# Ledger of designs, part 37: designed miniproteins, single chains, continued (2)

Each design is a single chain, and the fold is of that chain. pLDDT is the mean over its residues in the fold that is shown.

## One batch from the design tools (miniprotein)

Design m5264
Fold by ESMFold2-Fast:
Structure m5264 (fold): chain A 76 residues (1-76)
Amino acid sequence: SARERAREAARRALADPSARPEEINRVASSLLELDVDEARAVGDEIAAEVEPTDPALAAQIRAAMDSAVEQKRRDS
């Protein structure tokens, strides 16, 4: 599912900092298959899950989701 692909991408971003930009983009791209409101909510859940381990990654995931959701709203 889109949710599982996004969570797997977040796990890979935690495990490999060199893959982080690609995996953050994969989180956003996977979740954009969902409704915008659902994508934002799941993105926040994933960011909250990683935040205790890596607050910078959590912030990057939130920023990427905000940008992706805003772009999708403008394109609609």
Scores: mean pLDDT 82

Design m5265
Fold by ESMFold2-Fast:
Structure m5265 (fold): chain A 63 residues (1-63)
Amino acid sequence: SMKELIERFKQLVLEISKLIAENSPPEVLQEKIKEMKEFSKTLTSGYQVGIDSVIDLVEKHVS
């Protein structure tokens, strides 16, 4: 359901935020970013745009 998809997205964002706050290695962050990208591929175009924007922001921090 849409509610479950939004909740999953929020959990992924929180996990990535925690890893960034803890200064985790780039390799660990990149694995979580890959998980979020794969999740984005399963969504409608509207949700993909939002999630892809967050992924882009995180990638700029990690790169």
Scores: mean pLDDT 73

Design m5266
Fold by ESMFold2-Fast:
Structure m5266 (fold): chain A 89 residues (1-89)
Amino acid sequence: MEEIERLEKRIKELEPLAEKGDVIAYTAIGVYYYELYKLTGDPEAIQKAIEYFEKAAEKGDVNAYFLLSDLYRDLGDEEKAEEYRKKAE
């Protein structure tokens, strides 16, 4: 599917930037993995989304905490969703 291929290409283009310390690239990769998960249901994709958002948040991107909150809410984990929302404040 063309949309899946586009997301995979975006991830590949951003990986070198994230490896060089671009915090926003970590968050963007997380977003694209989460979109990939919503299209495919692939558990590896959701695991990667969480990993990249956690790394972005650890590196100071407060927006990644909001994204983790939204992701966990979508997965039905209301406790983790509130935990990450609280960390963003």
Scores: mean pLDDT 84

Design m5267
Fold by ESMFold2-Fast:
Structure m5267 (fold): chain A 72 residues (1-72)
Amino acid sequence: MSREEFEKEVEAALHLMRASVLLSKKNKTPEDLKEAAEHYEKAADIYEELGRTDQAERFRKLAEEVKKEAEK
């Protein structure tokens, strides 16, 4: 794995961590849900760039589900 690939994996992991923190809030708002979905989408984009299509698809589906929860 190159340094560039490693940096991208770290970036994706940080986005997933931020999404997880937002989704674990007891008093999460629709804005928190939208932000969490954006983090999942950014992680999915990075995984797609890395050729990890299965992971990218998984996180895109999670982003869609979280967005649906934010719609009231």
Scores: mean pLDDT 83

Design m5268
Fold by ESMFold2-Fast:
Order: C-alpha cells, then sequence, then structure tokens
Structure m5268 (fold): chain A 100 residues (1-100)
C-alpha cells in the first residue's frame, strides 16, 4: 500500500535526520509520518493486520520524538505534542481492534 510505504519512508527519514542531528528535519518527517499513519488507520478500520502495523509505526514515531527531545533536537513542548498525537493513533487503533 502506498500510504504504508510512505509512512515507513517518513519514519526512516526521521531516523536518518536524528542520527545527523537535524532537529527541524526530524520534526518535519515525524509530522509527515503521523499524518500518513492516521490516514492509514482511517482507511483500514476493519483490517486487523493494518491496525497492528499502524500501532507499531506510531510506537516508532513516539520513540523518535522522545529521543529527539532528550537530545535537545526538538523543543520539549513540540515533542510532547507529537508524542500525544502518536499515542492518540495507538489508542484509536487498539479500540478498533477490540471491535474486531
Amino acid sequence: DALLAAARAAIEEAEKALKEGKGEEVEKHIREALELVRKWVEENKDDKEALEEAIELAKRVLELAETAARKGLIDVLKAIGLILRALGIIIEAELLLGKL
């Protein structure tokens, strides 16, 4: 799926930017990944494997935002916002899985 591939690519770009110390690029690619994963959940509400994949990708994004904040690459308040968005995706996907 094009959305899933794009979400994975955005996460990989964020991971690369994190290793390179490029905070603005980390934030940009995390935001892109969150939007793509959210859209993937919205389009796949009745697909167990798709929802499980969304949870794993959102967890990776949460960990990236937390790591970037710890390294001082992203403002702490911005990182909290990104973490809360990732957690929101995880909660929504888990609630949808519970209905299957």
Scores: mean pLDDT 88

Design m5269
Fold by ESMFold2-Fast:
Structure m5269 (fold): chain A 113 residues (1-113)
Amino acid sequence: SMRAQLAAQAAQQQALMDQYRQQFDAKIAEIEKKSPIVGKSIRSLFDSSADTVTKTAETGTPAESQAVTEKEARDLREHILGLDPEATETAELGEQALLALGAYMNLKKQVDA
């Protein structure tokens, strides 16, 4: 059924999101060991962006959700690189984690409908 297919896609997307989030959190922990202020700032930026992505997915249209997710992901990448220009892997993982979150939320909304 279409619902079973969407549920399978949502589960796969959730696993991908969790993988990027775990890798991102590990990189933040490494940064926090060297600079607790920078690590905490990156974590705060991610949490704020994740909240915005989640709320827009819940209340907005799919097109609005996609546009906000892409903007928040790019903004997060730029902010991380602004704090630490050498944190390229951390910035990339943060961007991928937000993109995966947005995709997961959109699939979950379709399953729950």
Scores: mean pLDDT 86

Design m5270
Fold by ESMFold2-Fast:
Structure m5270 (fold): chain A 76 residues (1-76)
Amino acid sequence: MLSKEAEDETRKSLREGAERGDEAAKKAVEALEKGASVLDASAIYVGEVTKRVSSLSLEERKERIKEMKEEAEKRR
């Protein structure tokens, strides 16, 4: 569920992504700067990420999941 708290967190995540050079996040942040809603910005981000992921091999997606799993195990 999207609360106002989640909206603020989404804005922060998008700005951090844009700062890291994420093209999808940059487009989402541009929409926010023009006064778009967080939902519109999130839709832009998801659309761009989906295009990028579809263009990537299954190996890169598996590597991302594996990295998150190793982080969880490292905390154990």
Scores: mean pLDDT 70

Design m5271
Fold by ESMFold2-Fast:
Structure m5271 (fold): chain A 82 residues (1-82)
Amino acid sequence: SKLEELRERLEELLARVRAEYTSEPVSQEIGKKLKELLDKIKEEFPELEELLDRLGNAAAHASDALAEETVKELERLIEEFL
């Protein structure tokens, strides 16, 4: 199903982001954009809220480069699934 495919893609993204943890927060600009994209997906797929929250938390502790790539991947997922 569309929901199952999106869940799998998000779980793969979460695993990738978690591999590069840092204690420093991402820039405010990237963090704001990340939250906006995650909120858009949650609105259409509320069943994915917990997974999207975990992804947002992980990305907030990733490098700026990885957080920016996470933003781009979320934009692609929104175009594909929403």
Scores: mean pLDDT 81

Design m5272
Fold by ESMFold2-Fast:
Structure m5272 (fold): chain A 100 residues (1-100)
Amino acid sequence: DDRVRRRIGDFDTDIRDIIHYGDRYGRGRVDGMRNDIIGRVNPNVRDVYNMIRTINDGIGGTIRTRMRNYTNRIGDVGGRIRDRRMDDTFRRMRDTRTRM
């Protein structure tokens, strides 16, 4: 459940970054698309991906890198949850030995 919450947070951050980079580097190319992106993000992840590709054609790969980073962060969160469970198991093993 914590993984789902973090994925939603990361996705929201990436959408804000897309809008930010559009404003910063697009020089009006993506100005009209900002509101369209916000209005259309909700119905389908594929539509979001297509919008990212369209904007990326004008911004030289920055958004493509952001999407890759998002995928990597999802993997990292999963790894950290597993590591925490292993740390808890290791602590319980130490506590058992200390009481012996």
Scores: mean pLDDT 50

Design m5273
Fold by ESMFold2-Fast:
Structure m5273 (fold): chain A 68 residues (1-68)
Amino acid sequence: SLQEEIASLNEEEKEEKIKELEELIERMKEAAKTRPMSPEEAKEAEELLLENVPAVSAKLLEEKEKLE
């Protein structure tokens, strides 16, 4: 299960997966600078990215945001 997969990760692995997802989001934002994108379009692109990344990475990012 996703919870078991997350539980098997150590702190370094969790941080690495979160950073990978954040880097992908930043790369998408950089690409958007070549064609100005509305905040709504950027949000949709972020949601599509989350749908295509491993569920564990999305879950870890959500937990990080909840703590911040």
Scores: mean pLDDT 64

Design m5274
Fold by ESMFold2-Fast:
Structure m5274 (fold): chain A 117 residues (1-117)
Amino acid sequence: SLQQLAEKLAEVLGLPEAIAEDALHFAETGKSRTPIPNAVDPRKVALLDAILALETRKAKAVADRLYAVGLISEKTKKLLEEAEKGKVPVEDVVERLGQELGIPPATVEQLVDILKA
């Protein structure tokens, strides 16, 4: 289920279960984002939000928000939009996002492995 996927991805990123629930809600709606607590790394949350939005096919709406708050570049926003259309492999987008957001390569590999399973 999408909930189990969100929980597994959040665990790999070291994020609390509540953040996984908030990220999934945002990915399903594309509109309502619960504020991220100050103790949580917003770059890790941005990666979770983007991955889940590819699964819910709300990647454009989520990418627009991440770009507006300065977490991703315009190029990465366009890449997420193209991935939602099936024009770019999800794995390539996750690797690009991980690099831009400063997520360790080993963590990104674990996320990609979960998505391929």
Scores: mean pLDDT 86

Design m5275
Fold by ESMFold2-Fast:
Structure m5275 (fold): chain A 91 residues (1-91)
Amino acid sequence: AAAAVLQAGAERLRELAREAEAAGAAREVVDRILRAADEAAALAPVADAVLAELEPEWSREERVALVRRAMEAALEMARRLVEEDIRRAAE
């Protein structure tokens, strides 16, 4: 379900934020990742219903795949944000 993907993604973002803080990333970067995690968690209870209304012709598997791709993209962006912040601090 899309809800489960968003909940798992939120947990992965929180783990990334913890790792980023331990690695010395700026507080603002950590807070941005935690905010993204909170937003993903907030969307989880309504995601399946909203997607069914917006994309009624898509299968459940197609809707879940869309959320998975979006979540993976968000995680990749968060990783790049952390890498750039740490790289800048090392220079």
Scores: mean pLDDT 82

Design m5276
Fold by ESMFold2-Fast:
Structure m5276 (fold): chain A 73 residues (1-73)
Amino acid sequence: GLEEVAAAAEAELSKMAPENLEKAAKALLLMEVEGLSVAEVARRLGLSPRTVSRLVRRLTAIREKAAAAEAAA
């Protein structure tokens, strides 16, 4: 299910540096749960909008790959 896809994504996320993983997870959470824009997340986390966009894109790509792999299995 969705939790199994999340677990597979977490296994790939463990390959990221812990600091970058934490920042990316916080950024994605703020965007998906609270509906904040990249600029608002950047202000909240003290990062540049480009850094937030880069980290979120990386996490989203990992999640999409994990979801595609589970769908193919």
Scores: mean pLDDT 72

Design m5277
Fold by ESMFold2-Fast:
Structure m5277 (fold): chain A 95 residues (1-95)
Amino acid sequence: KELVEQALKLYDEGKYEEAIKLFEEARSRGEKVPLFKLADAYEKLGKYEEAARIYTDYGLLTQDPEALRKAAEAYRKLGNTQMAEDLERLARYFE
């Protein structure tokens, strides 16, 4: 809980690398982490593989079309056009 609160403060300050370290530590301890913000922080740092995985996991878990579209954008940046197209179709299905 304390780690997530500190990570959110760092995220709001644009300190994405530091925010990610605290979010990942909280996740490893089984704490509920705002996965969309964690994925966004990875994306802001150009860590598209990590961002794509987390956006996909969150989007599937919550049926959130925005998260699935963000995952698709990250997969396109990684050159995985097939996965991006699959996730974009799934996002339309959840709308």
Scores: mean pLDDT 88

Design m5278
Fold by ESMFold2-Fast:
Structure m5278 (fold): chain A 89 residues (1-89)
Amino acid sequence: MELANAVVTATLKPGADPEQARRDAEEAAEKAKKEVEGVVGYGVHVTADKVIVGISAESEEAARKAAEKVAELLSKSPNIESVEVRLAP
């Protein structure tokens, strides 16, 4: 079965702590995995100005729902300026 993938990219606020942003992203991804059926895994990558969450799921709908949940949770973080969701090819 081919997995569906989604990517959430969050832009950090100027002067934000990248390690706190990583923790916020890992917590958001873990909650999405628990709340959305069909999520099989996630990965978190942090740069100086962005945090990127990759989500793998059993269906495109599950990947999209999980990514939307991660985006919602990250948008509440004081370290995040903006969030973008994209289904990966």
Scores: mean pLDDT 83

Design m5279
Fold by ESMFold2-Fast:
Structure m5279 (fold): chain A 112 residues (1-112)
Amino acid sequence: MEAEERIEKLLEQVREEVERLVQLIRDGGTAEELRQQLTQIQRAVDQLVDEIMKNGTVEMAEKAAEELSEMGTRLARAGVTAGTPHVPIVSAAVLTLVGGSADALIAARRKK
């Protein structure tokens, strides 16, 4: 599998895990369900960032950073609009996505 194809699949995995958390927030999921989904998001972001650092181009890293930032914004908005009491868990997930975005940008700059 080419690095670009692998990074795109990992980015899609992050998107799926974020969408699952958004759905749990909207459905009034429990703190335990949200914590389990946070763990899945953290794992997916770690795998994506690792692949970008090893095999990503500057362009792939910048694209991933942009998409991770957009996912973080969407997740934050979903948490606020739902009035979720699980603010610490949602905030941790948003920070994971924003942190992954920053790591991808740092990787892009180091490759130049």
Scores: mean pLDDT 86

Design m5280
Fold by ESMFold2-Fast:
Structure m5280 (fold): chain A 60 residues (1-60)
Amino acid sequence: KFTFPSSAVSEVMDTLAQFPEAKIVSVDEKTVVVSVPKKDADAFKKALEEKGVVALSVEE
């Protein structure tokens, strides 16, 4: 799981379109939580870092 700031919702959703096995777990006023398979996790993280988005936390 990745947790991102809610301000990054648009970038997260655009990136999710490239990873069909990734899912939004929850969205609240402060955070967006996304579930990404381990095989896609590094690519997903890099794609968001290219957009200036850094995860607040990462869980396996």
Scores: mean pLDDT 79

Design m5281
Fold by ESMFold2-Fast:
Structure m5281 (fold): chain A 90 residues (1-90)
Amino acid sequence: SAERRALIAEMREHAEKAVEILNEVDEKAGEEARKLFEEGVRLFERGPEYWPQGLELLGKAAALIMETVGSKPSRELAAALQAASRAVAL
């Protein structure tokens, strides 16, 4: 649906912002988080059968961000995860 596509796009936007902020603080962690988000979003977009794997990768990226930097990247990440949850609920 158009609403689900919009929420997935919102998830991607917030994930990219979280990675951008992390990359300014720790370039290596930013690169690792970017790879996890890219693969997670790709799996999420592929379909419901891949959502468990996609969510696991997004969770790994979340853990890395939380360990490294704290508040600003975690807000963008929380927004990305909220958009993902809403897309799943549609």
Scores: mean pLDDT 71

Design m5282
Fold by ESMFold2-Fast:
Structure m5282 (fold): chain A 84 residues (1-84)
Amino acid sequence: TDNPILAFPEAGRLASLNRYKEALKLAPQALYAMGAITREEYQKARKLIEEGKYDEALKLMEPYIPKINLPGAEEFFEALKKAV
């Protein structure tokens, strides 16, 4: 399990390298660890990503991303939208 405080900086770095799907894989851990989504939504998002359903995973997480008051959260969200 990754440290949630480091998840967004790492996701931003991956996005800057055009590694958007790898950046997307960090989002469920960060959201769940910060209490933005439930355990059930976390498991659902992970399963969708594992199945290659990145657009469905993003839609599941999308409403919660603007609620995160961390540097890079908005830019991360826009990068994910572009990737899927």
Scores: mean pLDDT 67

Design m5283
Fold by ESMFold2-Fast:
Structure m5283 (fold): chain A 93 residues (1-93)
Amino acid sequence: SLLKKAQQAEAAALEAEKKGDFYAAGKEYKKAAEAYEEAAKQKPGEAEELKELANECYRKAASCFEKAGDFQNAADAEIPLGLDDIKRAVSKI
């Protein structure tokens, strides 16, 4: 189950973050985000909620990678957020 995979990765990220292992936390938040994103594609009726969960996990991953000094992985985690922001802005025009 993608949803279960996402939830397990998010829990692992939270534990790593509590221990100050921001690199491990960033990787696990990114895994959670990707799993929520894939789940959203498979469940159109829940896509909006799952995409919001994915975006939250991408934000947390970027923050954790920045704290770890891994600016490349932080930038990579922000790409999906930037695309979502552009889509949201365009839809209001």
Scores: mean pLDDT 81

Design m5284
Fold by ESMFold2-Fast:
Structure m5284 (fold): chain A 67 residues (1-67)
Amino acid sequence: SLQEQLLEELKPLLEEFRQAEQLPQAHLNDLLQDARELIEDQGITNLQVLKEALAEKHPLFKHYLEL
């Protein structure tokens, strides 16, 4: 599905973020769950919009994307 494709494209970016910020694996799982909920709630169909929506909920991720 498009949802699964977006999550698979997002996953390596979130893993890079997790490693850069030295966050536990559980934090990555929480971000992926939030991303799934955002896709379902907002009907998100592209990665850029998904990244922006996730960043609004997660200030540390927003800061990372601005680097």
Scores: mean pLDDT 85

Design m5285
Fold by ESMFold2-Fast:
Structure m5285 (fold): chain A 80 residues (1-80)
Amino acid sequence: MLSEEAKELAEKYTKEVLEAIKNKDEEKFRELIAKALKEYKATKDESVKLGLAIALSFATMLAYINGLEEVLEKAIKEAE
């Protein structure tokens, strides 16, 4: 199971991503995904990686549902 830290991190990102979608804030959505992906690549903590992966998977689904695939691609490139 996820650590408490990983769970809190996943919940925070999931909430912020959902708020960005509700507000139609594409810039905030891009920033959140890029930040989460950078943290995912940098962390050595497998529990934190799992928490971030869950949040990123949710964000990816929201991107496809809301026609934000281009914003998602820009976030991925920014995180490289």
Scores: mean pLDDT 83

Design m5286
Fold by ESMFold2-Fast:
Structure m5286 (fold): chain A 78 residues (1-78)
Amino acid sequence: MLEEARARLREIADAYEAGELSEEEALRRAARLYSEYLGIPEELLLEYARAVEAGDEERAAELLEKIRAAVEAWYAAS
């Protein structure tokens, strides 16, 4: 499970470094993977990544708090 997720993340990183994926596409694939394995909504992860890229520190902090709450809730329900 988590080990498989790490292997897939490495494959995405390797493809990005090889020039097979753009940074945005690699980020979207990673967000989908995190959504599958951590129960975080994919949209929330993508919005966080865009806020960080835009330098919107306030929005990024708000979204990070929501991500933390989602992970904590998923862990408590699992």
Scores: mean pLDDT 73

Design m5287
Fold by ESMFold2-Fast:
Formats: sequence, C-alpha cells, structure tokens
Structure m5287 (fold): chain A 81 residues (1-81)
Amino acid sequence: SSLPSVEEANAGSTAPPGTYLALVADENGNPIWTEELVVDEDGNLVHPTFGVRLPLEDGATVEATDPVSGRKVTIRLVKVK
C-alpha cells in the first residue's frame, strides 16, 4: 500500500528515483517517439510496449522490435532521476 507522498505536490519534481526517458529511433536512426519509464520494485527497467529489459545506464542503447511494423528500433536511455 502506497502512502500519499508530499513530493507529489512539487509538480516540477514528480519524477521518482529510477526514472528514464526511452528515446525510440527507427531502423534508420530517425527519432520516432519518447517514453518515460520507471524502474520496477525488482530494480528492473522493462519497456512495456517492446517487452525488452533495458540496462540501468544513462546513454545506454538497446535494439528492440516495433510491435506495429515488425521492424527493428533502437532505444536510447537518458536518466532523468
């Protein structure tokens, strides 16, 4: 059970520790979308759309398959918090 957090009142700092931006690029390296992801309770970062486990490193890059097109995408992580 989660207790109400005082940090939720600070709109500019609502990102919890372990927050990453996933910058998704297509197979040609063109940026197509950005997703905000949070490390789970087990300390893992998994992209919900691609189902791929992401390394907990700022600037880390992984390849995944786009579930809509079936083509390869590149996911780059940027650590937010």
Scores: mean pLDDT 72

Design m5288
Fold by ESMFold2-Fast:
Structure m5288 (fold): chain A 81 residues (1-81)
Amino acid sequence: AAEELVKRLEELGVRIAVEDPAVAQQIAPLLKEAAELIKQGKYEEAAELLRRAADIIRQQNPALAPLAEELVRLADEVEKL
């Protein structure tokens, strides 16, 4: 479960980088910290960082709203662990 969510986060990060490398660079520290928190069982803290990253994506590039929404769905799944 947690390992699969970390893999989905990695894949989503790659998709964001393909669409907007600058936004990807800006959120990369948040995604990296979230992945580490998931590995530590700190699911609520990880979910908060993922939602923060989604907000940054929406603010910086509104055209990537579907990817930001996927990140929010991933955060919801992490929070339910």
Scores: mean pLDDT 86

Design m5289
Fold by ESMFold2-Fast:
Structure m5289 (fold): chain A 82 residues (1-82)
Amino acid sequence: MHALIVVTPEELDTVLERIREARAAGADSVTVEVVGTAGLSEEERRAIAERVVEALEQAGFEVTAVHITPGRVVVRGRARAA
């Protein structure tokens, strides 16, 4: 099952919990989209991507893609093989 998690920068502290909930529900792949990043600097968008990568890895996902655009940060993860 694929899970989509959409958050704002203000909700970043909830990302790890949402990923863990998705994994508990049987998600084998997750896409995290952080929207509303247009008002942030390039450095702030990279910091957001790094935090999402760390959350996915802590939840047992392998990061497969990171896409940073002015308007959003998208990070994709796949559950590690058992």
Scores: mean pLDDT 85

Design m5290
Fold by ESMFold2-Fast:
Structure m5290 (fold): chain A 64 residues (1-64)
Amino acid sequence: PSEEEFEREVEEALALMFAGIGKIDIDKGYDPEKVIEDIRKMLERSGFSEETIELTEKALEDIV
């Protein structure tokens, strides 16, 4: 596999992991929009790429 393929797989895996965390909070009755926003802020503060953040938001939107 290429380095680019590996990077994509890592970003997809991270996005699914963070979306799963957000789903747990949504299932507890938290506002989905607030959960998505809080996760976005967390990822931005942690230095994750915009691509990973976008993938996470899309995964959460698909779950909600």
Scores: mean pLDDT 77

Design m5291
Fold by ESMFold2-Fast:
Structure m5291 (fold): chain A 62 residues (1-62)
Amino acid sequence: GPAERAALEAELRRMGESAIAAGLSEEQVDALIAGALAVYDREGREAGLRYFERQTVRLLTE
């Protein structure tokens, strides 16, 4: 629901702060949050979090 989605967005934003500290740009993190929320809308919270984590690792290792 809307409250769960908002809570996930806040959690992803906090994770994004760590990703920026690790070398990602603010623009990259905003794109990852948008992508993770799109995955959440289709497949739920766990899939959205997994998307964010996998894409963050990919961008940091390339």
Scores: mean pLDDT 87

Design m5292
Fold by ESMFold2-Fast:
Structure m5292 (fold): chain A 73 residues (1-73)
Amino acid sequence: MVELLENLDGAEDFAEAITEEVNELIKEGKSVEEAFKEVRKRVTESPAFKALPEEDQAKAEEVIAKMEERNTK
């Protein structure tokens, strides 16, 4: 899972991977809010994320934030 950003083919694949990880955490008994918090933490703490240009880091965070809003609002 920590290698998500290295193996993704753009924002669409990234959004799909985030959705899958969130759904797995929810199946484990986490709330939607806890699942998104955990996924965001894993993504932002990964070496792959930190190696991205700042623009791409911002885009990844925007994707996660948009998906969190859609699922928690």
Scores: mean pLDDT 71

Design m5293
Fold by ESMFold2-Fast:
Structure m5293 (fold): chain A 74 residues (1-74)
Amino acid sequence: TERLIELTEEAVELAEEGKSAREIVEELRKRYPDLSEEERTLLEVLVAEIEEMRRAGVPMEEIRKRVIEMIRKL
């Protein structure tokens, strides 16, 4: 769960840099080559949620807060 929070924070940082959902997933898979199949699936879902919120105009600070809380509730 600590690693999922770390992944979430890094995904938000990459999104703030303007990286696409695909680029974020690819970069995080390179940083964490030992991710389980379940963690990889969760990462893809997480990045899709970030992209949807960005598209809806949600500020990055609010996106970070929401996705971290989502992971903490797992």
Scores: mean pLDDT 80

Design m5294
Fold by ESMFold2-Fast:
Structure m5294 (fold): chain A 75 residues (1-75)
Amino acid sequence: SIFSELMSQIESLRRQLKEGKISPEEAEERLDELERKLQEAFNQGLVSKQQYVYGDSEIGVLRMLVWVLKKEEEK
């Protein structure tokens, strides 16, 4: 399902960020793309409201991680 594919991409991005395999800036671009895809899937009825809320929350957690990593680079 599209939801499983999006969640897999979110988890892959989380792993890459934690392992330092992707820059925070590149991660922001990928999070913007994932958020657009999740919103489009919801608008098309391909994901439920509960799935949308869950996916959006997971994207939000990764955005906070990116913000923290960018602030640590400023020190």
Scores: mean pLDDT 86

Design m5295
Fold by ESMFold2-Fast:
Structure m5295 (fold): chain A 85 residues (1-85)
Amino acid sequence: GSLDLSKFPKEVQEILRELGSKPKVTLKDVLEAAERISKLTGLPLVDAIYMVLEAIGLGRKAPIMTIMLSMGESLKEAVEHVLKV
């Protein structure tokens, strides 16, 4: 989807900006950021993970996560797959 960061709370924007400034983003970075966003916004963890992927420039690969989840993969496995493609 298309993510407009200006529609999110400032704290969420800061989390996503800090993550996006990293030269390399790891699975741990994605999951920790998504957990913080989920807690701040009340969004399900899966939706927070989609926001993180869009913010780090992997939004076009987010459909891969949707496919992996629909096939019964865990959130961790789906995110690992997206980060490696």
Scores: mean pLDDT 78

Design m5296
Fold by ESMFold2-Fast:
Structure m5296 (fold): chain A 79 residues (1-79)
Amino acid sequence: SMEELQKRAKEIVGELQELVRELVEKGYPQEELDKLIQEITEIILKFSEAVKNNDVEKAKEYIKELEKLLEKVKEILEK
């Protein structure tokens, strides 16, 4: 359901915000942080538009993109 997708997006975004905070604490480069934050923000905006249009298929695609970003940030933190 769309409500479940919205809940999942909120959970992923919350986790991404925590990991971005960890990157800041580790002294990760500001330019790279800005790019990451912009990428996250753009996907969130697209997800919100898909929700507004009741486009479940597009909403699922953007959840998948957020999950890929989450994995990418986790990999950066392991280095």
Scores: mean pLDDT 85

Design m5297
Fold by ESMFold2-Fast:
Structure m5297 (fold): chain A 92 residues (1-92)
Amino acid sequence: SAKEQLLKLLEEHGEIHVYVLRVLSSGVPGLKPGDVIVLAVAEKELDIEEAEERIEREIRRAEETYGLRVEREVYVLRTEEEVEEFLRRVEA
């Protein structure tokens, strides 16, 4: 499950950054407005900023290449309680 995967990443890295991408408009046949894409980034503390910059560039490239528009929210999760709260909000 998504919860199990997030908890495993949290155990391995101590902190995870979760990008929630809500599709506003799409030129991609498999994606429609209202769809949600979740990207979880778990890096060593030293490399997290570079990983975040790379993800932002890839999102922008996908928007330009595929005619996508996404609303993005970033969550920093450090505890099991924060993971459970995050999942409740995204699944609501």
Scores: mean pLDDT 76

